# Ledger of designs, part 35: designed miniproteins, single chains

Each design is a single chain, and the fold is of that chain. pLDDT is the mean over its residues in the fold that is shown.

## One batch from the design tools (miniprotein)

Design m1194
Fold by ESMFold2-Fast:
Structure m1194 (fold): chain A 68 residues (1-68)
Amino acid sequence: MLPSDEELEALVAEFTARLREIEPDEARVASITRWVRAWLRHLRDVERLSLEEIRAELEGMLRDYERA
């Protein structure tokens, strides 16, 4: 089953809270959060990924950001 808009926004909120712990620049946090919101909608609506698959993609992105 594809995630609802509410489930995607909950994931965006969780991601943004975790991103704020590692990124002190609020302008970057806001920019990344806007991009992530659009990306999650693409993963659901175009790629047809499940909630668990989308969560795995976000975890990968957070790990990559910590290394950048």
Scores: mean pLDDT 82

Design m1195
Fold by ESMFold2-Fast:
Structure m1195 (fold): chain A 57 residues (1-57)
Amino acid sequence: MERRERLLRAYRLAVETDKTPEEIAKEVGYDSLEEFEKDFREAFGLTLEEYRARVRA
């Protein structure tokens, strides 16, 4: 799966499920939570945790 597709899938999983960032990172094919969080923030402007916290507040 391409990086863009992985990040879009991670975005959907963050909104639609209660999976942890570690679980989402693994599911979309990242070996490192740190690399995943960096790529996600660069793509969407927020970390996965920040995004989820704001949406589900």
Scores: mean pLDDT 77

Design m1196
Fold by ESMFold2-Fast:
Structure m1196 (fold): chain A 64 residues (1-64)
Amino acid sequence: KKSEILRKLIDEEVEEIKKLAEAGKQAPYFGREARKRTIEISLKAYEEAGDEEGVENAKKLLES
């Protein structure tokens, strides 16, 4: 299923961007907003792919 490959790719990119966002968390806008946007993009992509598991993962990242 396409959503499985998409989920893995997004998860890897999210981890990399998350590392950059953590490094930038001293700058509130960059760290927090970049992380939020990444999660929003992931959530939308999972919804379009019909990947309910991916949607839940994105929600957890947004909450945490």
Scores: mean pLDDT 65

Design m1197
Fold by ESMFold2-Fast:
Structure m1197 (fold): chain A 69 residues (1-69)
Amino acid sequence: SPADEALARAVAELRAAMAADPRVSEEETQRIVASLRALAAAMRAAGHSEAQVVAVVEGVLRDILAELA
C-alpha cells in the first residue's frame, strides 16, 4: 500500500541518517523506528486514510531529519 511504501522508505532513511550520526545509538534508532510504526498503526486503527498516513509519516520523517541536522 502507499502508506506501507512510505513507512518503509521513512524507516530506511531514518536508519541511514542515524547510522551516520555518532550521537545516536542503535537502541535509540530502534525506539524511534518503533514509534513511527506505532503512529502509522494507530492512525489506521483510528480510521485515517492511506493518504493521511503517508502525509503524517513523511512529515514526521522531515521533522526528525531537521532536528538531527
Scores: mean pLDDT 84

Design m1198
Fold by ESMFold2-Fast:
Structure m1198 (fold): chain A 92 residues (1-92)
Amino acid sequence: LKEELAKPEVIDRLVAAIKSLGFDIPRDIIQKLTTGELSKEEFNKLSTDEKIALFAALVSSTPGVAKERYEIYKQFGGKPAVEALEEIVEAS
């Protein structure tokens, strides 16, 4: 079980990191991503920038690191970050 990822404090950290990047993704979408319940339809409603922000937040321990990774991913058109997040959604 992914108990650590599904903890409220981890979800709160992800929400805070995403907000620090200038995005306000609904908490339920973030929770569904961490529990493996996020559908492709829900995922595809997110903009490319929101998908990049989600991936940056997921692979970063702090909002500062998430911001640095978000900027790097944006420099490469975001495609590798979006593809990596798509793989996480598919695997969940």
Scores: mean pLDDT 74

Design m1199
Fold by ESMFold2-Fast:
Structure m1199 (fold): chain A 83 residues (1-83)
Amino acid sequence: IPESVLAEAARVVQEAVKRRFGREVSPERAREAARFLMDFIRRHYGDGVSPEEAGRILIDLIRGRGPEDPVLELAVASTLAAT
């Protein structure tokens, strides 16, 4: 996964956890959550999704602009709650 994509996704994870749960998350924990979710998205869609596309999909899902997919929505919500 390109470092720039992972860094942006991790920042969005930190902001989402703070906004939804009032918790501050370390950059390391946010990167771990972002990497997990990007890998989950790539496995969910199969071999056709690039790391850059997975990062965009993750950011869109967190911001409520992503594809309407209950499995991905649950994965994002549960991972952010556990972060």
Scores: mean pLDDT 78

Design m1200
Fold by ESMFold2-Fast:
Structure m1200 (fold): chain A 60 residues (1-60)
Amino acid sequence: SELEKKIKEIEEGIKGTAQIFVDFYESGTDDPERLAAFRKQVEEGAKETIEWFKKILEEK
């Protein structure tokens, strides 16, 4: 469906942006614990954002 296509596009965009943030942080950080914590926060934030968009799109 059109809705499924839009959700897929948003999901891919969010995941791509999240990876850019992780890569940028990784390039400037030598602390593996900080990197792991940041990656977890970014991944969790991306999941929450994707679910929020799904909810909003399905309410229309």
Scores: mean pLDDT 78

Design m1201
Fold by ESMFold2-Fast:
Structure m1201 (fold): chain A 61 residues (1-61)
Amino acid sequence: SEEERRRRWERLRQTLKLYDEAVKKANEISKKNNLTPEQRKKVKLELISEADKKYLEEIKK
């Protein structure tokens, strides 16, 4: 339905915002701890994954 399309678009927009915030946080952690490029990549992926899971849990309410 059109309502489903609207919800999907809003979800995508919010997900992208959460990903941007997760990436910024990962960069700050990486700088603070002088992480290697490979460690930075792992931290970034982990935070993005966590943000996505938290968002999905919240929208289930």
Scores: mean pLDDT 76

Design m1202
Fold by ESMFold2-Fast:
Structure m1202 (fold): chain A 58 residues (1-58)
Amino acid sequence: NQAMLEHYAASLLKMSDYKAKPENLVVALEQVLGITLDPAKREELIELFKEMQQEAQA
């Protein structure tokens, strides 16, 4: 579920005070959900985290 994935992503980013590197947030998300993401999905989430960090600083 994309909405749930985005919700967990936002929560992890907030917990890091928007300072964690996107690559590290993807690893944390994999650990929290107990999953391993394929390369394409990992790249997609890295871009999502970057956008969320940019929006939070606006």
Scores: mean pLDDT 72

Design m1203
Fold by ESMFold2-Fast:
Structure m1203 (fold): chain A 65 residues (1-65)
Amino acid sequence: SSYEATIRSLEKMIKRAEELKDKKAAQSVLQALEDALARMKRDKAPEEYIQRVEELIERVKEILK
């Protein structure tokens, strides 16, 4: 699934931002996550993918604290 590939790519970017404590990278990933969420909602993706992206958004917000 293209949704699975997108989510896995974003998860890797989040992990990198967490490891480096890079708030600029985290902000870029947050924007990419919000864009992905908007596309998934427009395309009526399965709720499981939408929930996974929303959880990743909360995870990125923790880096930005």
Scores: mean pLDDT 86

Design m1204
Fold by ESMFold2-Fast:
Structure m1204 (fold): chain A 96 residues (1-96)
Amino acid sequence: MVPSAEEVKKMLPALEKVLDQIEADIDEVIAAAPADPEKAIEQLEIHIDILRSMRDILEASLPLLDPETAARARELIARIDGLIARAEAEIARLKA
């Protein structure tokens, strides 16, 4: 579902908090990975799927947003892309 520009603008602070929590969860999974690498890979893959879904919703909304709100949404997309890249790099390391 593509939210309205007004809905996206109101959701941005809440999405930032959700990303803070996902980042913390990824850090905890990585820290615990030496004890159970298979479980760590599974949890990281779940987080990547969630992050990709969030990214898709934000990207689909960009054409509907004012320039200032679009700039903030692009900052969140960049943050999501960074978290995905970090999780994918860790999965590759654990599979080696």
Scores: mean pLDDT 84

Design m1205
Fold by ESMFold2-Fast:
Structure m1205 (fold): chain A 96 residues (1-96)
Amino acid sequence: MIKKEKPKYVVSVVLDSSRPEEVEEAIRKIEELAKEQGLKLVKVFEGPDGDVMVIYEGESEEDAQKLKEKIQEEVPFAKTVTVSQMTEEEYEKFKK
């Protein structure tokens, strides 16, 4: 009887782009890991300095943290892997 929206948990990965093909393979690996943890790809974009950012979303902080750990193990050249909690309103602004 109580309706409550769950917050979104966002995993942000920054990849040091030295070569486009290596980054593409890393993104495929990360996507497979995300799928195993039940997170969905939101967006991929390239920063002004050439770093590639890959962003995933999930409903569970535990799943987001596990994805972070798996990415750190399987993609050790990732510069940063962060987990953030967002409200649905914050998430709508973020994904735009």
Scores: mean pLDDT 72

Design m1206
Fold by ESMFold2-Fast:
Structure m1206 (fold): chain A 69 residues (1-69)
Amino acid sequence: SAQENLERAKRNLIKHGEEAQAGGEAGARAMGYELNKAAPVTKEEAREAALEGGLSEELAEAAGDGAQL
């Protein structure tokens, strides 16, 4: 299902959380873009996934913006 695909994509992105954190806003935006590419997500859903993955609120906003690309 789309939800199962989203959860799998989220888990894969969480494993790259250190990479996204080190990449700053650009890394977070790329994370959001890849999440939406794997399964359609809203800006809010991408932001929540980033927060669950341990990113800061500022980087989670960038992930949400990336999902709009």
Scores: mean pLDDT 71

Design m1207
Fold by ESMFold2-Fast:
Structure m1207 (fold): chain A 120 residues (1-120)
Amino acid sequence: SLKEKMLKLLKEMEELNEKMFAELKKEPQAHEYAERLQEIYKEMLKKLKEAVENNKSTEEIAKIIQESKDKINEVVDEMIEDMIKKNDPNLDKILKIMQDWEDELNDIFDELIKLKEEMD
């Protein structure tokens, strides 16, 4: 079913996020920010799973994603600013990790919204 496909996407997103948090936590300056991001993503996944299971609207799912993205952007901006101020040699590496992660997450979000729009 479409609902089962959406729940599978959320599981794939959870696995992707855990992999990326493990990579980010290896960088000492990023560790605290990785913990904060992990908590935000955990709450987002919980809300998205509940929304899918309860057949919430596309608009409600999009709102959960947007509100979570706003929180994520605040933490990422703080991390980047802190690393710039400390002249951290790992900044470029972390920026690449974050960009690759954002690209994969956006693909999952786009697929999730598409599947939801196909539901009667």
Scores: mean pLDDT 85

Design m1208
Fold by ESMFold2-Fast:
Structure m1208 (fold): chain A 66 residues (1-66)
Amino acid sequence: SEASELAARGTGLILRAIGLLIQSGIENGKSLAEGTKLESADEETRKEAEELIEEGRKLLEEASSL
């Protein structure tokens, strides 16, 4: 059903955002060990994750309205 497709897409976007945040944490740890910093990349990753979560939530809300 359309509701199932929207729910699957919404969930997928949220899981992608979680993956980006986890990967950012790993890369920050690696960069600290190497004596470098990922300040700019971390900020961009957070913004991207927030946008994915917001889009995913909208899709899940739309699915629940069908």
Scores: mean pLDDT 74

Design m1209
Fold by ESMFold2-Fast:
Structure m1209 (fold): chain A 68 residues (1-68)
Amino acid sequence: SRSEKQFQAFLDEVLKEPDLRRALGTLEAVLAYIRSQLPYMSPEEQAEAERIMATLEAVIAELRARLA
C-alpha cells in the first residue's frame, strides 16, 4: 500500500543514520507518538497503526540487540 511504501522509505532513511542510538531514539519517538494517537483513530486506522507499530517494535528490538 501507499502507507507501507512511505513507512519503508522512512525506515530506510532513519537506518542510513550511522549513529544507531540516534536512529533508535527517532524510532522510539515515532512509536510513542503513534500510541498517543490511537484513541483518536477509527478502527480501520487503528488496525493500520497497529501493523506499523509492530514493524517499529521489531526494528527497535533489532537495533537494541545490535547495541548490546
Scores: mean pLDDT 82

Design m1210
Fold by ESMFold2-Fast:
Structure m1210 (fold): chain A 119 residues (1-119)
Amino acid sequence: MFEEFKKELEKKYKELLAKVPEALDEEEVKRLADLLEVDALTLLVGKEEHREEVKKEILEKLKKLSLEEQTQFTAALVKALEEAEAFVKALEEALKKIEEARKSKEARERLEEEIRKAL
């Protein structure tokens, strides 16, 4: 499940931070997070087969990185996932507001029609 994968990444990030002093370059983390945007979105809203493929690729890449690089990459991935979750939530809320506004507009159009019939 996505929640389990995210929790495992957050746990790994905390463990890596405890072992590597000052390994994080905030600008590099942001740059890597931007590069991981599509992967993060795929993990949240992609098809199950694509989610598993992305998850596997991330785990294989982490195995090949140094401890410092693993710390930066894991930080970037956590950030990309949090930003992707915020984006998806904002989009869902926007779609709900559009639907509510559409229903309100239809109600107004029906009222105008009834007024025309009364005149």
Scores: mean pLDDT 76

Design m1211
Fold by ESMFold2-Fast:
Structure m1211 (fold): chain A 119 residues (1-119)
Amino acid sequence: VSEASLIKSEKDLLYTVWSIQLAAGLGRKDTVSQEFIDALESGVGLIALGMVLRSLGLKPTSKSVKKFLNLARDNIGKSAALVLANFLLEELGLPKVSELTPESLQQLHSALVSLAAKK
């Protein structure tokens, strides 16, 4: 019972930390908004995205960046954080958030917390 709630809570925490990291260069938004999309298109968000991807051991390519921007544009709002998280997990060769094991979830959480600390 408590274990299932903890796992869900950890997923929500990962989304929150992830969204904060993606938005850190854009004013620390809690959700993906039109302002966030506009900032990504202006290039500021591309720098933030590049930093996040490099910290995860993946360098952004023009193709990956364009795909990310298209996903962000098509999914404006709170639900966009999940779509963007799943996109980056796929680029890293990791399972979707819903298919993450507790071990994989903790590894992602640790990586995102490390990114927050490095800011």
Scores: mean pLDDT 47

Design m1212
Fold by ESMFold2-Fast:
Structure m1212 (fold): chain A 100 residues (1-100)
Amino acid sequence: KPPTLEEIIKFTIDKLEKLVKEAPNLSQEEFVQKTRELLIEVSKLVDEFVKATDNKEDIKIAGKILQGVVNLTVLAVSDKDKAIEYAKKLIEEGKKILEN
């Protein structure tokens, strides 16, 4: 069964919170690998969701979540500290979507 938008957002927040918590104990390479794994997982969930819905606003939100994770993976390669701060921003943005 395709994931709901709420399930995608909650999954992404949970994974990002774990990544932020673990980040001080991860090497640059390990951190990059974990962001890449998250991108693969979120990409699959978003693909399943957008194939199952015709709601344009929900598709746009799912696309923004995926783009956020893409941006995180790019930042992770160049600057781990900025990537951690960006992940925190994505968590807060995701929480705001769930409040509506």
Scores: mean pLDDT 90

Design m1213
Fold by ESMFold2-Fast:
Structure m1213 (fold): chain A 65 residues (1-65)
Amino acid sequence: KQEELDYEVGRALALIAYAISKIAGDTPEEIIKYLEDLVKKLRETNPYAAKGAEDELKRIKEELA
């Protein structure tokens, strides 16, 4: 299922972006902004990947709170 694969890719992209932002020393606010920008970009091209990234961002927001 392409939709399922795209969703998992979206989640993986959010995790990688989170790891990069965290290693770079970004603040929680900067990390969230970066990931929100990623979700917006993905939403324009692939709604399934956007959903995966959005679900991972929700988890990350909970972790950073």
Scores: mean pLDDT 85

Design m1214
Fold by ESMFold2-Fast:
Structure m1214 (fold): chain A 94 residues (1-94)
Amino acid sequence: SKEEHDKAYLESLHIAPEIPLEDIPKGARVLVVAATEFVADRVSRALEKLGLEVVAKLYGNVSAEEIRRAIEENKAELVVYDELHREAVEEALA
């Protein structure tokens, strides 16, 4: 189903701090970091269906400083990101 495909896709992403998708509290504030605007929008929509609040979306060539700023300005509690942005997210959270 579409729901199963969306869940599998989200499970292919990284979450910081590490927490299973099903254990994330409803209303948790999430920053999405993705390769493209299309991917960021798709991830955002799937997370919102799970009851999460997507407070900001970053896409393309995103720096650790941009991630850190987005977390602080938007009071993000979680960052959902792809493998391309792993190093930048880890640097932002250091």
Scores: mean pLDDT 83

Design m1215
Fold by ESMFold2-Fast:
Structure m1215 (fold): chain A 81 residues (1-81)
Amino acid sequence: SRSEVVKKFREFIRKLVKEAEEKGLDPLAVGRQAIRLLNLWLSNPKVTDEEALAFIDELSKMTVEEAIERIQQKIAELEKA
């Protein structure tokens, strides 16, 4: 469900922001980018809950640096639509 996507991604963002801070990255900038992706998913009716959940699972297997880069790529893809 859409609520499950929001819940799972917010849990992921919390972990990502904490790891970014621990690595000396800008946690506010990382958090803003992740929230931007969430808002783009919520505003795009063509993105299925299954696709969003699969993407979150993919991000959870990445390093923090890889996850940040992948989030930025996905934002660019969704904003170009």
Scores: mean pLDDT 85

Design m1216
Fold by ESMFold2-Fast:
Structure m1216 (fold): chain A 62 residues (1-62)
Amino acid sequence: SMLDRKIAFAVDLVVEEFKLSNYSSDLDETVRRVAEGLELPEEHYEEVLRRAKEAIEKEKQK
């Protein structure tokens, strides 16, 4: 669905920005800014944050 694609895109953007900050930026604030830019409802922010944390953890385990 369009919503699922927006959530996946938000996760990718959050992970990319976090990596560019050398893992030092505030993830919660980054999720909020990215999700607001994509017009995602606040009810989906937790899902974006959860998936971003999972993706970051997997990236660090490579």
Scores: mean pLDDT 83

Design m1217
Fold by ESMFold2-Fast:
Structure m1217 (fold): chain A 94 residues (1-94)
Amino acid sequence: SLSDAEAYRAAAILGAAVALVMTRKHSTSPKAKEAAEKLSQAIDALNQGRYDEAITLLEEAKKLLKESGDPIAEDGVRLVESVIETARKAKEAA
């Protein structure tokens, strides 16, 4: 069976990937483009099991989405907050 750490890591990766796709699809601002780059880096960190680095990158992406002013950014912020919590659970279960 899948470990709790593996399940939370997979959920965090999926959530970050959804946030990345939605940000790229609906973004027209430089801040949202920068947030997408941070989300991509966070996915790479999660894939490597580097949870602290991933959490830092997700927090940076959240801040950039808040600063972007894009209408979709509010949903993106909520999704990234959920991903941060899931990444923390993955770290605790590892």
Scores: mean pLDDT 86

Design m1218
Fold by ESMFold2-Fast:
Structure m1218 (fold): chain A 98 residues (1-98)
Amino acid sequence: MEERLKAYEEALKILEEAKTQVQSAYNAGDTETAKQIAIDALKKVIELAEKAGDNRSAVLFKEMLKEAEKATTAQEALDIVQSAIEYVKREIERLKKE
């Protein structure tokens, strides 16, 4: 329980930093940079979920990674990072109530 909470708090930091960087790339019209930032952040979050033994969340993040790899716009990369942030925030809230 405590290790999962700690892993998701770290994941949230990674994703929020990634969102700021993706937003900057989006504002610059740089789709490839936005996409790469989203991919790199999702890979780190997958690793954290796997270390925490959360195979269900790891599978979900791997699906988000596939969508990020297929993204053709910076907006799609931004939306994927935002979805990951919202998921992690919900998981943190659930873990804190247990």
Scores: mean pLDDT 86

Design m1219
Fold by ESMFold2-Fast:
Structure m1219 (fold): chain A 60 residues (1-60)
Amino acid sequence: TGGRGTGRQWAEMGLEVKLPTTSAEGGDAIAQAGSKIGSVPGPGSMGIGAGLAKELGLKK
C-alpha cells in the first residue's frame, strides 16, 4: 500500500511530539501509535512505523 514510503513520516510525527518530554513511558505510547499507524494503512507501513516506535521503547 501507499504507506510504505510514508511510514517514516508517521513514526517521525510521533517521535517529534514525545521525544523531548518522554523517553520511558512515551516510548510505550509511541510504540502503540506506530503499531496502529502500520495496521491502519496496510502491511507496508507496519514494519516502518512499528520499527521506529520499538526503537524508542527500548530506551525504557
Scores: mean pLDDT 49

Design m1220
Fold by ESMFold2-Fast:
Structure m1220 (fold): chain A 102 residues (1-102)
Amino acid sequence: SERLQKLEEIARRLEEKIEETLKKLGEEKDPEKIKKILEELLKFLEEAEREIEALLADDPELAAAARATIEGVKELMERIAELHITQGLKPEEALEKLKAEA
């Protein structure tokens, strides 16, 4: 399916951007710069959400599930950044802590 191939391409771009963002967050100690790194990711996620919604216009249930997944990623990344700023946790350490709380 051409639609599934496009969704898979978007998913790969999302994974790459998330990995790049986690690396940048781990290397940065300035809270203002950390916030800017997070803001760039959130903008990328919003653009990806719009692309996915356009591809799934004929499938509102799947579109809703995709939105929920992206919103979950946004919340997770915001929490990782917060723990890095407030507690000095590396992104990997923040992720493990959040998994234990889930």
Scores: mean pLDDT 85

Design m1221
Fold by ESMFold2-Fast:
Structure m1221 (fold): chain A 63 residues (1-63)
Amino acid sequence: SVFDKFKEYVEAFINSFELPEEEKKKLLELVKKALEENSDKIHNLDDVYRVVGKVVREYLASL
């Protein structure tokens, strides 16, 4: 899966935020879903960060 290919980069990015572990877990599940739903549009790491960044911004704005 796209998530598995870029897992270390995604996890490092999410872990860069000062969030409780339960919130990081929820965010990782949302990111994983978004990456798989957009897998046909993901060709490189920049595409991954674009999708991940959007999901993170929307999640944090909802807190």
Scores: mean pLDDT 83

Design m1222
Fold by ESMFold2-Fast:
Structure m1222 (fold): chain A 60 residues (1-60)
Amino acid sequence: SADDVRDQQLVALQKQIDEERARLRAQGVPDDEVRARVTAKAIEQSKKIEDEYDKLKEQE
């Protein structure tokens, strides 16, 4: 269902954000810059997930 797709995508996004945060820290990026970058990505990707969810709901 659309709800299952969204839930799976949000879980995957959280994992991707955690992995990117770890990678940036390993590269010596300061914590505040890491926060800014992962927050921007989270906002962008979550908006994309919600847009897809809305389209799937319209098709049900």
Scores: mean pLDDT 84

Design m1223
Fold by ESMFold2-Fast:
Structure m1223 (fold): chain A 75 residues (1-75)
Amino acid sequence: DAARLAEAQQLLAEADRTLLMGEAEEGLYTMGASASLLDPSLKAQAEEYREKGRAVRERLTREAEELRQRALELL
């Protein structure tokens, strides 16, 4: 059904955008962590930034997988 295919394509596009957002957010936290490593007093902050970046990436990856599953159910 052409209508179901169109909906599936929209969900897949949304999943791709969600993954891109996750990469961008993780990148921002990684840059913050790298900047913090220039000062020994900020080692704990650098580790916290890396953990936050990983957590955001994991969450958005799960959301993207849910969108892909919904797309597959339409096919």
Scores: mean pLDDT 85

Design m1224
Fold by ESMFold2-Fast:
Structure m1224 (fold): chain A 90 residues (1-90)
Amino acid sequence: MKPKLSPETRALVAEFRKLALEFLKILQDTLLGKVDPKKAIEEMKRILERMEEILAQLKANPDVDPDLLKLFELSLETHREYLEWLEESA
């Protein structure tokens, strides 16, 4: 039986998911001309930095499913690619 994640670990998972969605919303709003690309890039960098911190904490926890960690790593990589594309396009 897999160990249940602690409330603190569940909060980190939820925060990572919230940050991933917030990043995509900023990207969408930037593409729609609702936000200055320079300001969007700075905010997206801050979100990625926090996502990296959360992922590092989750990786340090042996109770976290390795498949979930791999999914979060792929998410972080994809978000970095979107930021790089936006920086090249601005």
Scores: mean pLDDT 83

Design m1225
Fold by ESMFold2-Fast:
Structure m1225 (fold): chain A 97 residues (1-97)
Amino acid sequence: MTLAEILEKLRNEAIDALTNAAKEQGVPQEDVDEFVRLMDEMVDKIIAEKMSLAEFHEIVGRILDILKKLNLSPELRAILDRFFGAMLLALKINEAT
C-alpha cells in the first residue's frame, strides 16, 4: 500500500463519517461540499508534495470552522484526529526530505 493509498483511505473514512453526521444534524449541503473540497485539496497537495505547513494550517482552520456547525461524537472526533494527524505527519516528512 502506497502513502497516497493510505492518505486517500483516511480521507474517505473521514468524509463518510462527517457526511453521515451532517445529514443527521441537518447541516447545509454547501458546508458538506466545502468540507469535501478542502479535504481533497489537502490530500492531493500533500501527495504531490506541493503543500506548505502554513497552507496546511489555513486549510485545517477552514475545516474546523465548518466542524463548529456540528456536534462531534467521540467516534467522529477520533476519526478526524487520525486523519489530520496523518496529514500533518506526511507533510512534515515531505519537508524533512
Scores: mean pLDDT 81

Design m1226
Fold by ESMFold2-Fast:
Structure m1226 (fold): chain A 110 residues (1-110)
Amino acid sequence: MEAEKRLEEARRRYGEALSRVADLVTQAFKSKDYKEQVELLKEAERVASETARYMREVADELYKQGHKEAAEEARRLADTAEGTVASLREMRDQFEKKYKEELEKKLKEL
């Protein structure tokens, strides 16, 4: 079925994107440079955001073609990717807070 092939391609791209996000997050946590940490997390957020949009487009296409069950699966993947975007934004906020606290501490010791 064309719908099954479309979903298989979508699942593959979703898996590749999640693997890329995981790699970027791992690199950010291993980095000792705040600027690099922020840029890696921004790139992870971009990948997750583009994946969410792609899955929404796949869901809309499948729904219009009458493949409601396949469309619902693609929509769930989009929702999960949007959740990942939110988590990545929280991670960036935590890195920013830690960086500001370390700067304030160093300034008080001068």
Scores: mean pLDDT 86

Design m1227
Fold by ESMFold2-Fast:
Structure m1227 (fold): chain A 65 residues (1-65)
Amino acid sequence: ADAETAARAALEGAREMVRTGDGEKGAAVVVEKTGASLEAARLAIGYVFAGDYERAAEVVIAGQR
């Protein structure tokens, strides 16, 4: 996936985590949208909360391989 698509998915996962209070539900959104691993999804959400969207995208893309 493109970096923009990966960053958007990570941001949507972070929003779901905030809405539900459940990190697993946030990670599941990233996995469903990108095919990245759960580990990559959790790391990407962490980078979104740190304000580092470029690293969030990189982690998602790496997790797809």
Scores: mean pLDDT 84

Design m1228
Fold by ESMFold2-Fast:
Structure m1228 (fold): chain A 94 residues (1-94)
Amino acid sequence: SPLTLEIAEAFTRAGIQHLETALEESGGTNALLKLELARDYGDLGSLLEEQGRYAEALPLYLQALEIREEVLGPEHPDTLATRRKVEELQQKLA
């Protein structure tokens, strides 16, 4: 449902703002908060993809990828899945 996607987008954006503030207030190094932020970036990216908003989804997956590469390493399954999503979106936008 378009209304459900709009509501989910609004709540996910609010969650991202809250986690960004919490990360800054905690000194910017909390790995758990970074991973929660990466998850929310991925969720928002997915919601934008469902709406066909690929150009807006790409930078969110790139932010999630950066965090996952930093915290989990480049070979972690979550990092690899995020990288594949970035590549898929780059191909759709070419």
Scores: mean pLDDT 88

